# Designed miniproteins, single chains, continued (3): the designs that were tried, part 73

Each design is a single chain, and the fold is of that chain. pLDDT is the mean over its residues in the fold that is shown.

## One batch from the design tools (miniprotein)

Design m10527
Fold by ESMFold2-Fast:
Structure m10527 (fold): chain A 90 residues (1-90)
Amino acid sequence: MEISPLGLMLITLEEEGPLSVRELAERVGESVSTTSQLLDSAVKGGLLERRVVDGVTLYSVASDEKMLSVGPFVRDIRGSIIQGTRLLLE
């Protein structure tokens, strides 16, 4: 089974976040453009948060409070992606 780039990004952000688009692109082996698109989709979906710190855009896993506001389905998807990706990393 192929490891989802989004799953790998979620694991990386859970372990090392907050991180920039460039740092995540290097970690997941994707272009900055592809990584940026995936991050934007994940932020809109409530999986991730975006913050600007000292002019640098950083991404992190959504807070528990924010995850509660987007509903149990999004929380379940995030958990399933993270766990599934971890199980595939051998």
Scores: mean pLDDT 68

Design m10528
Fold by ESMFold2-Fast:
Structure m10528 (fold): chain A 88 residues (1-88)
Amino acid sequence: MTKEQAEKAGEYARKGVKAAAEDPRVSATSVTAAAILGAGGEFMGLQGRGKEAAADLKSALDVLREAGANEEALKYFEEALKTAEEGA
């Protein structure tokens, strides 16, 4: 995974967290878990650990799906995960 791919995945993850945080139906706990996992995915990607980056981003997406997050939030994490998987 390149630095540019890691940064792009991180940008998508941050946008997904913002969209989830703006949804009052999504708990602060779920938003926080997705934010931590999203940041972990970017960090692992920046270390060249693309497989672990993809795993963290998939976990973030799963947390938000189970929380019933809006399609905008899910779309951003799907793009983050796709970017990490293409870089792995």
Scores: mean pLDDT 86

Design m10529
Fold by ESMFold2-Fast:
Structure m10529 (fold): chain A 58 residues (1-58)
Amino acid sequence: SERELRRRRILLEASAGVYEIAGAAFKLAARKKGEDPQPYIEKYEEKKREYRRKAEEL
């Protein structure tokens, strides 16, 4: 149904937002440890894009 599709889109967009926040947190933690933040940036940015794409395809 239209309502079910809308709900799933909202949940997928919320998931993308969670990955954005998590990515920022792990990037900050890596910098504090003197670690390269780039792998965390790439991983969480990829996950964020994946969930946004899934939302757009509904």
Scores: mean pLDDT 83

Design m10530
Fold by ESMFold2-Fast:
Structure m10530 (fold): chain A 63 residues (1-63)
Amino acid sequence: KVIGLDRDGREVEVPAPSAEREAAIGETAANLRAIGDAIDAALAAGRKPAKAPKRPAVPPPRV
């Protein structure tokens, strides 16, 4: 078993891996992927394009 410490420095037993811990790990992995995507977007935004794209004269309607 693993022993952790609470806010008061007291030893508390950490339970065996559970569905809640597995869910937390999955959520952390998803957050890391989102951070990676944000970094890629920031790097792309930092790159200076040769020319800015120009919109067409007539806007395309979407329904």
Scores: mean pLDDT 62

Design m10531
Fold by ESMFold2-Fast:
Structure m10531 (fold): chain A 98 residues (1-98)
Amino acid sequence: PYPEPVVELRPQSLEELREAAFREIDELLREGVISEEEAERLRQAVERGDVPLLARASEEMFRRAAELYAKGTPEDLELARKLLRLGLLLGELLRQLG
């Protein structure tokens, strides 16, 4: 009964992608979806362009989003959308770095 999560990617440059990723990481941390340690690890990966870590992080965000989407509550769908957005940003950053 719920609409599919919609994700918009507007950043084009590496700097814009990094800034967008940092904003999404901070939002997920504020909502308690990720831990402070996980957020710091993600920020370091984005800042340093750690390709293997970014790839794993992107996959993990998509996996968690899929699990939340399957649960199907309005709150779960909102969190799934945010995780999908971060995963897509990390994936685009990975593509531009690789």
Scores: mean pLDDT 79

Design m10532
Fold by ESMFold2-Fast:
Structure m10532 (fold): chain A 103 residues (1-103)
Amino acid sequence: MEIVVTVSGGGTYVEGSSVTLTATFTGDANDVDAVAWYRQPFGSDEKLLLDVILMKPGQTTATLTLSNLKVEDTGVYYAAVFLKSDPKKRYWGEGTELVVVPA
């Protein structure tokens, strides 16, 4: 089964607030090793690694909680899924846009 990755929780948030982004994925949840979170700032070609979540057997979601949001947290957020059976391959979904506006 193909791995499909979806990131949700984006939108426009006020500086100083918090947000939880959720990555949901399909396929064999027992084969998922880790989910890596990335931010691509607007106007940049680089995805910056933020966090790596080690997955528990059967877990089909990974979250990234950003507290005390700053304007600099603005960008497109991506999740990449790593499989135990193929650790060299990354499964990417479409990113979600996060815009942080001054308070």
Scores: mean pLDDT 83

Design m10533
Fold by ESMFold2-Fast:
Structure m10533 (fold): chain A 122 residues (1-122)
Amino acid sequence: SLVEAARQALDYLRQAADLLSQTYSDVKSGKISVEEAQKRAQEAADLLRQAAELLREVSADPEVRAMAEEALRYAEEAARYAKEAAESTDLKEMGELLGLALGYVSRALALASGVLGELERR
């Protein structure tokens, strides 16, 4: 169901947000290797792509379409920055890219929560 798709998208967005936040903190504190930061950024990008596919499915509902499409755009931007971080070999650049990804995932999460709220009002 679209409610289940929205809940699953929220779960993936929350997992990505937690992973990005922890990785960003570890990069800023200098307690993570380039290889580990790349691995976590790639995992976050994969979670965000899964959330984006579910949000695209949810956007088929006309009542939530505009909000779901906006959440999808933010999830795709977050995935792009997380992927760029995974491809970087510089921890400072990774920190900047992870910060951008975290900003976008937070916006996607807020909108996806609103989408779920509307779908549950049936």
Scores: mean pLDDT 91

Design m10534
Fold by ESMFold2-Fast:
Structure m10534 (fold): chain A 76 residues (1-76)
Amino acid sequence: SEKHERALELLREAKDAEDLLEKLREVVRILSLPDSLIPRDVSEVAATLRRLEPLLVDRNDPESVAAWERALAVTE
């Protein structure tokens, strides 16, 4: 869906963990997910990405896998 594609684009655009924190807030909003999934601070960003993996990653779409892995690398 266009919303899913926009969520993956936000993950690709993230420059660092702080930028990714703001983009994950937008991802949760775009995908109409519960506010409880919004990371509270930078320390929760990696954990939130792992919790969202089943919703963001499609095994039949290598671009979704690459976007998620790239975002996770930004938290390291």
Scores: mean pLDDT 83

Design m10535
Fold by ESMFold2-Fast:
Structure m10535 (fold): chain A 57 residues (1-57)
Amino acid sequence: EEERKERLKRILENMKKALESPDPVVRRVAIAEAKKILPEFEGELKKEMEELLKKYE
């Protein structure tokens, strides 16, 4: 479970970096990919991903 949390945290960090890209195309693709992977997230990490999407939409 800790390994799973660590992987999801890394995905979240990578997604945040992509969403902070100056390229609007990269940001739109990142939003779409984040929405696809959102069901894999749970608890606090899911909330962080949802807030991230809310911020950049």
Scores: mean pLDDT 78

Design m10536
Fold by ESMFold2-Fast:
Structure m10536 (fold): chain A 99 residues (1-99)
Amino acid sequence: VEKIIEDLKKRAVGEDEYGIVYTPASIIEILKKYGYEKEANEISQAVNEADRAAALGRPDEAETKASEKIKQILEKVGIKVKKVKYDARNGLVYIELEE
């Protein structure tokens, strides 16, 4: 899991006291690299659903679902996460890691 965390850190587009900022594509690519292709595809699907809902003016429910899916997948691969938010307006994932 340390290698996944290090690769995520290297692919971050920003970091502050509220969390580390990622593109969905970077998370998907890293998960596929470490053999979590099914999990990566689940995130890709949830993100695409959120993007479509946002384009229709109805992002809230789909963004919540995408955020929860990303958190579940990161926890499943052994990464402790305190909070995850996908923002379809920005196309960014905000992750607050737990030590």
Scores: mean pLDDT 80

Design m10537
Fold by ESMFold2-Fast:
Structure m10537 (fold): chain A 78 residues (1-78)
Amino acid sequence: SAETDRTIRRILLTLADAGGEPLSVAELARATGASQSTVSRQLKLLEKAGLVERVPGKGYRLTERGRRRAELLRALEA
């Protein structure tokens, strides 16, 4: 659970730092230190939660809800 929570947090913050640019699973795996399979599974959960959206041919980016969640996480983990 703590490992999952850490990976999810890193995915959201990495996407927030990208400023709306979509990132691939491979780019997120490199940035978070997680495996591509772990990142892919977490992205599917975040997509179902409405926090990220898939950009065909480019990867994933934050939704508006996802950006607000990332801002809250950054404030709480400061």
Scores: mean pLDDT 86

Design m10538
Fold by ESMFold2-Fast:
Structure m10538 (fold): chain A 78 residues (1-78)
Amino acid sequence: SAADELLALRNRYIAEASTLSEEELKERIEQLDKRIDEITAEIGRLKESDPERARELAEELSDLILEREALEEVLKKK
């Protein structure tokens, strides 16, 4: 199911994040925040002119948010 796929992906991100230092986690979160902001702005620009591209970017955005949440969870346990 989609829920099982999301859980598997989240668990993978948590496992990968658990190998990083606190400093590396903070750096990766900052990189993700910048990319999330960039994609969010691009979706806003494309939603009326290129809805298919906006949809593709929304899927990428969803993945980036999931990774960011996993990294924050791991960082809180450090």
Scores: mean pLDDT 87

Design m10539
Fold by ESMFold2-Fast:
Structure m10539 (fold): chain A 87 residues (1-87)
Amino acid sequence: MDELIERFAEEARREKLPVEETVRRLAIALALELGLPEEVARRLAELLLAAHRAPSLSAEEEALLERLGEAIERRDTEEIRRLIEEL
């Protein structure tokens, strides 16, 4: 995980990508590396961009993002899909 994040951070810096494009690419690459379908990868990117743009997150949204982060760390593709579908 850390290696993948560092790699994409370095690429974003080299290409001078906007933050939104960087977040989208990172989310899609992460989901695809975990073996998730492209549709799920796109939904994950949209979720992360929406969270980034939000002036504040509700307690429910914060809890959902925390659970999603834990599922990603554990590489639990079933839990990731379930959480994205519940949105």
Scores: mean pLDDT 66

Design m10540
Fold by ESMFold2-Fast:
Structure m10540 (fold): chain A 62 residues (1-62)
Amino acid sequence: SKETEELIDKLADGIVNGDVSGLYELAAKLGITREQLLQLIKDAYDNNLTKEQIKEKIRSLL
């Protein structure tokens, strides 16, 4: 849905920019667990992922 894509975009943007404010709440709204979110952040950092690559990984968790 459009709402789901907006949440995915916000979560990916926060990860890319290192803005951790609200990441847990955004992930919870998408049904993503804390453990999945922390792994996603680690993967993004370790692999220098782009926003689009992070969005794709988020979609794979849904």
Scores: mean pLDDT 83

Design m10541
Fold by ESMFold2-Fast:
Structure m10541 (fold): chain A 103 residues (1-103)
Amino acid sequence: MSPEKIKEAIDHLREGQRHIGEAALLLSQGDREGAVRHLREAREHLRKAAELAEGEAKEHAEKAARHVEEAARLVEAGDVDGAGRAIAEAVEHIREALRALKE
């Protein structure tokens, strides 16, 4: 991967993580609509990171995006505990994607 693509993928992974953090905070406050909006923003950033990344970093970014999508569906279904577990899995995959991009 080019250094420019690595930097852009890392920036998108970090923005995805930031939006996931905001979603978790809003869920703790009972703002389910706000949480879903931030999860959708996180998904878009993680999808862009996956498009830029290759190999293990791409696979982890794709898995993180799927877990964030599932978290949004669970919030809309009223399963806040399930959404919390899906968020935790997404965060772990973001960490693994960041590690893979660090060489």
Scores: mean pLDDT 90

Design m10542
Fold by ESMFold2-Fast:
Structure m10542 (fold): chain A 92 residues (1-92)
Amino acid sequence: ATVDELYEFFKRLVELMREGKLDEARRLVQEAMEKGPPAIRIAAANLLKADRKWIVENTTEEQRQAIAEADKRVSKEIPLTLEVFERLRELA
């Protein structure tokens, strides 16, 4: 997945959370982790505080950099508070 694909995934999550569609947000994260392209699955797993060892063993450096860049873009364009991320992790 590209940085743009990761950005669209996070943007959709934030939109669902802002609309109060928490069950849909939870389903989106769950489906992403189970059925998504590799980078989207890794991003979803990171939201769920996936073990660092699992991340290192199942990702390339390029994928980790792409995720970090997407997170940075989302944070600038669609500000996420720690509370929103914590709520997402509780729902997934």
Scores: mean pLDDT 60

Design m10543
Fold by ESMFold2-Fast:
Structure m10543 (fold): chain A 86 residues (1-86)
Amino acid sequence: SELISVEEAKELIAKEMAEFEKMLAAGRKASAEEAEDALAFLKKLEEKMKEIEANKEKYSEEEYEVLKLTAEAQRKVAEAILEAAK
């Protein structure tokens, strides 16, 4: 698996979140289609997180942490799209 380190994952997540927050601060509105896609993605992500937790012992401590950090970042982005669609 081509997993990045926990430190690299944290840096990438921070950069992506900062760019996304900048776009929201500029008054970007999400379309109804983007909101619908974000909602579908959140449901898929919830199932994937349950799968990861159920298989926690199959991952190293570092791999598990990277997966959790990536999922949390993706959740925050999807939730922000839903908020921007209001």
Scores: mean pLDDT 71

Design m10544
Fold by ESMFold2-Fast:
Structure m10544 (fold): chain A 71 residues (1-71)
Amino acid sequence: MEEARRRAEELLREAIELQEEADREEDVIKATGLRLRAIGLAYQAVLLAEKTGEAEEIAKRAVEGGIDFRG
């Protein structure tokens, strides 16, 4: 449980950082790549958080951080 929670937190942090980089990136291709990586990491964080019953909390924090799971 502890490892899954810690890893979900790490993935969420990385996802939000990548999303922030995507929002500042002027190159459309680079911005799209960063955004897709951010979505992927956020999705992995949510899947890990399901093991601790925290999936909804992690998903909400991802959305608040600017992650758009709709793509």
Scores: mean pLDDT 81

Design m10545
Fold by ESMFold2-Fast:
Structure m10545 (fold): chain A 78 residues (1-78)
Amino acid sequence: GMEEARRLLDEANKLIEEAEKAEKQGDFVRASKLYTEAAELYRKAAEVSPDPELQEQLRKLADYYRNKAEELSRKAKA
């Protein structure tokens, strides 16, 4: 339901803040993991949200941070 979606969104947003700090510090391994975890929480929030508009926004956020995590994972291996 909406309460569960909000909880998951709040958790995802906190992980994004941590990921951004790790990225700024050059810790691309940590940043990639945190963005991946946040993307999964956004995906779960979309599934439990009864609001179609919020579902679309959360799916876009999940895709965005999943792609960012992949980019940073490649950068960490270079």
Scores: mean pLDDT 88

Design m10546
Fold by ESMFold2-Fast:
Structure m10546 (fold): chain A 75 residues (1-75)
Amino acid sequence: GPKITIVVRFADGRELVVEAETGEEAVRKAINAILTHAEDSEVLGAVGAVLRLIGMLLDGELKPGQRVTVEVRKS
């Protein structure tokens, strides 16, 4: 079936794309990508992005075929 796509965009223009068949798996992959690739200057932005992803999952915004972008801000 159609996948859920999450684009993680960092303040310096780096992008990571994760895809999964479920919202929970998409969020898990996106959180792991954020935590692996966030720099020290991006720690608070990374926390904010993780909270936004969890909120989107709980609000039912991460459905099959949907593409969302989450920004990791520089603090």
Scores: mean pLDDT 84

Design m10547
Fold by ESMFold2-Fast:
Structure m10547 (fold): chain A 59 residues (1-59)
Amino acid sequence: SEDEELDKLADFYVKTYNLPEEKREELRAAIKKLRAEHPDASEVEFQRLVEKLFEEMAK
């Protein structure tokens, strides 16, 4: 399901960028919104957008 995909993706990035657990829900919501705003984005393009989002959240 989409929720399972979002959970796994959020878990991976929280661990990778050492983000606090409290930001997991915000991250999931942000990724979901980002995907909705960029429905035509390729897999590679979407990964780039998500990467930029995590950089901002990690600061």
Scores: mean pLDDT 74

Design m10548
Fold by ESMFold2-Fast:
Structure m10548 (fold): chain A 57 residues (1-57)
Amino acid sequence: MKLSKEQEIELLRALAEHDGDYAAVAKKLGLSKSTVRAFAEKHNLTAATAKALLSKL
């Protein structure tokens, strides 16, 4: 499923908050764990990278 821009921002925040715990992020956003993992891998996102991106907002 394709994520909206708003869902992508929420996913970045959730990854930063939960230190890359895909299960916790999936539960918070109502997504599957595989969707969260696929998005993170596609964009080379780690908890550290998500925190760095959020610090620029």
Scores: mean pLDDT 75

Design m10549
Fold by ESMFold2-Fast:
Structure m10549 (fold): chain A 94 residues (1-94)
Amino acid sequence: MEPKELSPEEVEKIIEEAVKTALEGLKLILETGENQVELGKKFVELFESLPTLEEQLQAAIRLAERIIAETEDPELQALLREQKAELQKLLEEL
């Protein structure tokens, strides 16, 4: 069976929902110290619903970009910029 191809609009919606869910979960954990298990489960389900490694890499890159934009920690920003560059290189090599 060939995998069902998602439309670019469907992929974009899944990526945006996964990124939003991950950011909301991370923000709550950082602000409250509480484990947001349900948000973590939703993120994993959305991320795993992306059928290709390329789409998963795009989701990871977008998540890194949004964390960089929201954080004021320059060390975390530097680490995430390096990780984003590596993910972008992997995406280009596919």
Scores: mean pLDDT 70

Design m10550
Fold by ESMFold2-Fast:
Parts: structure tokens; C-alpha cells; sequence
Structure m10550 (fold): chain A 80 residues (1-80)
């Protein structure tokens, strides 16, 4: 459901704000992808849309642009 998808994205943003290592960041992104796929987001386009929403939430939370770019790079590597 859209509510479950929104919750996964919001929870992921909060976990990324707390991540202290590159490995923790990779693990959080992988968990998000696994959860989104289990909720039926299986296309690249759907996952990219979820990433854009995640990036917006991270920006609203005050995450530095450099860290948002790192998350996007990890996501791109894991979706490929």
C-alpha cells in the first residue's frame, strides 16, 4: 500500500541520518530496496521514484548534499 511504502521511505531517511559508517549506509539502502520490492515496487522506474522521494525527505531533514549524493550512488549500484 502507499501508506506502507511511505513508511518504509520515512524510516529509511531516519536510519540514514543515524548511520555512521559506509557499511551501515549500504545496509540501510539494501533493506529499503528489499522492503520496497516486497511491497510490489519491482521496476527500475518505481524504485527511482522512491529514491527521489527519499532524497526530498533527507533534504527536508537537513542532510548535507554530499551525503545525499552518496546515498544515490549506493542506490544506483544496488539497483543495477
Amino acid sequence: SMSQINQVITDTAQQLMQAQTDQQMRDVVQQMLDQLRSLGLTSREQLVAALRRLAGIMQDMGMPQERIVQVAQIFADQVA
Scores: mean pLDDT 86

Design m10551
Fold by ESMFold2-Fast:
Structure m10551 (fold): chain A 60 residues (1-60)
Amino acid sequence: GEELKKKGEDLLALGAILAGQGRADEGLRTAREGMKLMIEGGVPEEVARRGLDAVEAIAR
């Protein structure tokens, strides 16, 4: 539901911040959990994956 979606979005945002700080491993792990929670919360998988892809691009 909405709680899982919001928590997932917060984790994706945290993952992006960590990746931007050079903490790529922690950022990607956090972003993957965020994607999972967004999907469980009803976000389409394609949309949630785009969030993870953005964090992976930052981590590169």
Scores: mean pLDDT 85

Design m10552
Fold by ESMFold2-Fast:
Structure m10552 (fold): chain A 65 residues (1-65)
Amino acid sequence: SMEEQIFNEVLKKLEEKGLKEEAKYLRTLYQQGKISPQQGLQAALSIAEHYGYKDLVDEIKKLMS
């Protein structure tokens, strides 16, 4: 789905910022069917906000619109 493609792109962006363990955790939850792509995107946004990656927060918000 488009949401899954966006989620995978966002996980890649988290990994590029050095948040590899956080990205792996979200990917694992998704693969186990515990979260939807939309829930994963919301969690990724919260992670980016927590770490203060303002540019990444803006990118994720644009991808979610």
Scores: mean pLDDT 87

Design m10553
Fold by ESMFold2-Fast:
Structure m10553 (fold): chain A 102 residues (1-102)
Amino acid sequence: SMKREEEIRKKAEEIIVNIEVAIELQLIGYELSVELGDATPSLREAEEEIKKYLEAKKNKDYETVEEFLIERVRRLAEIRGWPQSEVDAIIEEIRRKIEEEK
C-alpha cells in the first residue's frame, strides 16, 4: 500500500540524515560516529575514509559521494541485521538526494 511505502521512505530519510550527521560529528570526535565506525576496522582508517568523502563532496564528485554512502549503509545493515527491503529503500533515497544536488 502507498501508506507502507511512505513509512519506509520516511524511515530511510531519517537513517540517511543520521548517517550524514554521524559523518560530520566524527570530524569533531563525537561518539555518534560509532554508527559509521562499526563499519571500519580502525579509527584511523575511518578518519581517512571520511576525509576522502568530504574531499569528494567539496569537489562535487557525486559518484564517489554516492558510493561511500551506499557502502556505509550496506555495512551498517549487515551489523544491524536490517532487511533487504529497508536497505534498498535507503539506497534509493541516497540516489534521489544525490541527483537533486546535481
Scores: mean pLDDT 68

Design m10554
Fold by ESMFold2-Fast:
Structure m10554 (fold): chain A 86 residues (1-86)
Amino acid sequence: SMEEKEKLIEIAKKTLLEDAEIIAKQRNITLSEEQKKKLEEFAKKKAKELVDAFLNKVSKEEWQALQKKIVAELEKLVEELYKKQK
């Protein structure tokens, strides 16, 4: 159902935001509320892509490539947001 899909998207979004907070903490970066909002927008978009791939039963190789790409994009976004603050 669409309700179940929205629940999966929210779970994936929350996981990506938790990963972003861990990355920021490890790099000794403090994120502003505005920067957290931009991360939430990114996480929601990427969570939808992950859920769509999962529901479409993409190959193991494609799934691993997608996860790796999203993590790399998340790391880059955290660094770029911090640099723009200075």
Scores: mean pLDDT 83

Design m10555
Fold by ESMFold2-Fast:
Structure m10555 (fold): chain A 87 residues (1-87)
Amino acid sequence: MEEYRARLEKALFQGPLTEENFYKLGKAYALYDKLTGEDSEANRKSIATFIENLYGKSAADAFKKGYDEGLKEEPTQENLDKALAEL
């Protein structure tokens, strides 16, 4: 899980600068949060606020849309690996 966390943070801080990439990042974070048992609503809000402050509302909205789609997927390491590979 630490390796997945580091990869997600790298993607977030090095910035996929497209709405498509923020959407993919949201999906990956949702799968990670479900796998680790984290509070998905609190983490979604926290990360979306960070993205909005740094990259703007459009990027944050794309992330939230991706996060909501990720919550519909089965929380498996295979699905998380696939989501991270798209980043």
Scores: mean pLDDT 80

Design m10556
Fold by ESMFold2-Fast:
Structure m10556 (fold): chain A 62 residues (1-62)
Amino acid sequence: SMADLEEAARLLSEQTGLPLERARRAIESAVTQAGLSPAEVVELLRTGGPEALERAALRRLL
């Protein structure tokens, strides 16, 4: 959902210091290319931060 996408972008921005717009583009890329749902990305960022998101995305691509 749009709300989950915005929450994921906010979390990534806060956790990494990336500008919000850059974080949003990174989340859109993860959803589109790795097939993660925005809700899954929110949960990954809440539980394991950017490293958990990266591992999950790599797992889906491999």
Scores: mean pLDDT 84

Design m10557
Fold by ESMFold2-Fast:
Order: C-alpha cells, then structure tokens, then sequence
Structure m10557 (fold): chain A 83 residues (1-83)
C-alpha cells in the first residue's frame, strides 16, 4: 500500500541519517511510543506500549513495531541489514 511504501522510505532515511543496531532502535521506538501515549492520551498507543513491554523477545518487539508502522518484520530486518 502507499502507506507501507511511505513508512519503508521513512525508516530507510532515518537509519541512513541515524544508524543504530536493532536493540537500540527497539528502545528508541518504545520510548517514543510511551512519550506519544502519555502526551496525547491515545489508548491505541498505550496498548501498543503495553504489548512491547510484555513481549519476551527482540523478535516479538520488532513484530509489534513493524505492525504499528504497517510493514513486515522482514522489511525492517532488510533495512537494518542493508544500511
């Protein structure tokens, strides 16, 4: 979809300008999701933050983030592996 294409290009540009390994990216996304949830009172963001905190593995956290961005986990991994 057009939304997924925009999300993919945005993530590629972010990683090109601010390269970081996957664990640091996850920590960044968790922090940003919490900040936006707290600032906006958005229940969906609160639910996503809770799901990320309850996830037991890096792969589970990436799956939640990828779903939030509207892209596949494989697309996220490919971006990090090719930057």
Amino acid sequence: SQFQKVSTETLKNMMKNFPMPIPQFIDYMIKMTKSYADTTGNQKLKDIYQQMMNAKSVDQKLAIIAKMLGISVQTVRDIFNKV
Scores: mean pLDDT 78

Design m10558
Fold by ESMFold2-Fast:
Structure m10558 (fold): chain A 58 residues (1-58)
Amino acid sequence: STHLAILKALLRRDIEAALPTADAARRAQLEGLMEQLDKATTVEEVEALGRQLRAILE
């Protein structure tokens, strides 16, 4: 759906923005989120990954 595609693009952008300042451990977590995001097929999955991103960055 258009809504799912937009949410995936926005979260991908946020993960990409976090990568340059990440240490090796955080980079591995962010890359894992990116792989899960590419596989996400529902809005609920993207929202769950967004919460994981916030937890990683806090």
Scores: mean pLDDT 87

Design m10559
Fold by ESMFold2-Fast:
Structure m10559 (fold): chain A 89 residues (1-89)
Amino acid sequence: ILAISSDLDLNLKYLEEAYKRGIKKIYYVVAPDAPKEVIDTIIELAKKLGFEIIEVDSLEEAIASVENPFVLGDAAAAEKARALGVPAK
C-alpha cells in the first residue's frame, strides 16, 4: 500500500522499496494536498517498473482489502498504519 504525498522524492524512495521487496501489486491512496503532477509521475513510474497499480479511497479500505498489508508513506500514513497493527515505513 502506497500513500502518495506531496513529496516526490519520498514517493520515489517508497516505490524503490516496494520494487526491492518484490511487490507486484500496489494499492495507492492520495493525500488531499498532493499535486496532480506528483501523482501522475508516481503512477507512470510504477507502471514502467511493472507494478499493477490500483487506486483506493482510503488507507483503511486498502488495509482491509490486502492480505499481509505493508504501508509505504509519509510519517502520518505510517503512524496511522502502525496504530492499526500494520507494518509501515
Scores: mean pLDDT 73

Design m10560
Fold by ESMFold2-Fast:
Structure m10560 (fold): chain A 76 residues (1-76)
Amino acid sequence: MEVIRASSLEEAVAKLQEVIDTHGIARTVIVVNGERVGLLTSGGVVSKDEAVRQALLPLAQRARAGPRELLLEINE
């Protein structure tokens, strides 16, 4: 599983967008300040953090199904 580290939600969106635009993804597990808050797939995004869900929803809509498993780690 690849780890994408970001220090803000804005940085996380930018880094994840780069991966999504080049690769198909199986899933992205979303962790904020050490807590798992959600999951992004080509089918959509589920998050208990509404700000995270709203920010990542456009990326989920662009995502293609593929083999890559990602961990998006946001430490604010």
Scores: mean pLDDT 84

Design m10561
Fold by ESMFold2-Fast:
Structure m10561 (fold): chain A 89 residues (1-89)
Amino acid sequence: MEIYLKGEKNETITVDVSEFEVGDVIHLPAGTVLRLVNVPEHLGFEIYDLSGNKITDYERVEGSNSVYIYGKNNSTLDQDVLVKLVEKK
């Protein structure tokens, strides 16, 4: 399943992943912050640009039941990205 989010620049978009499956993809708009809640132990994620290049220039901040994803330079992602849910080892 592919999910398209909408939001304004510097807005935090919250996604509950408790009902999502490995292989689901979240399309995150440029300039937003992603907050994932109810993240199970078996779920990880990988971030890609729209051209399929893996993004490593981001900050990850973990809470007790949530994960925040920020762009490293501006505390937001400066381009549209794909967040792919993967199985965590």
Scores: mean pLDDT 69

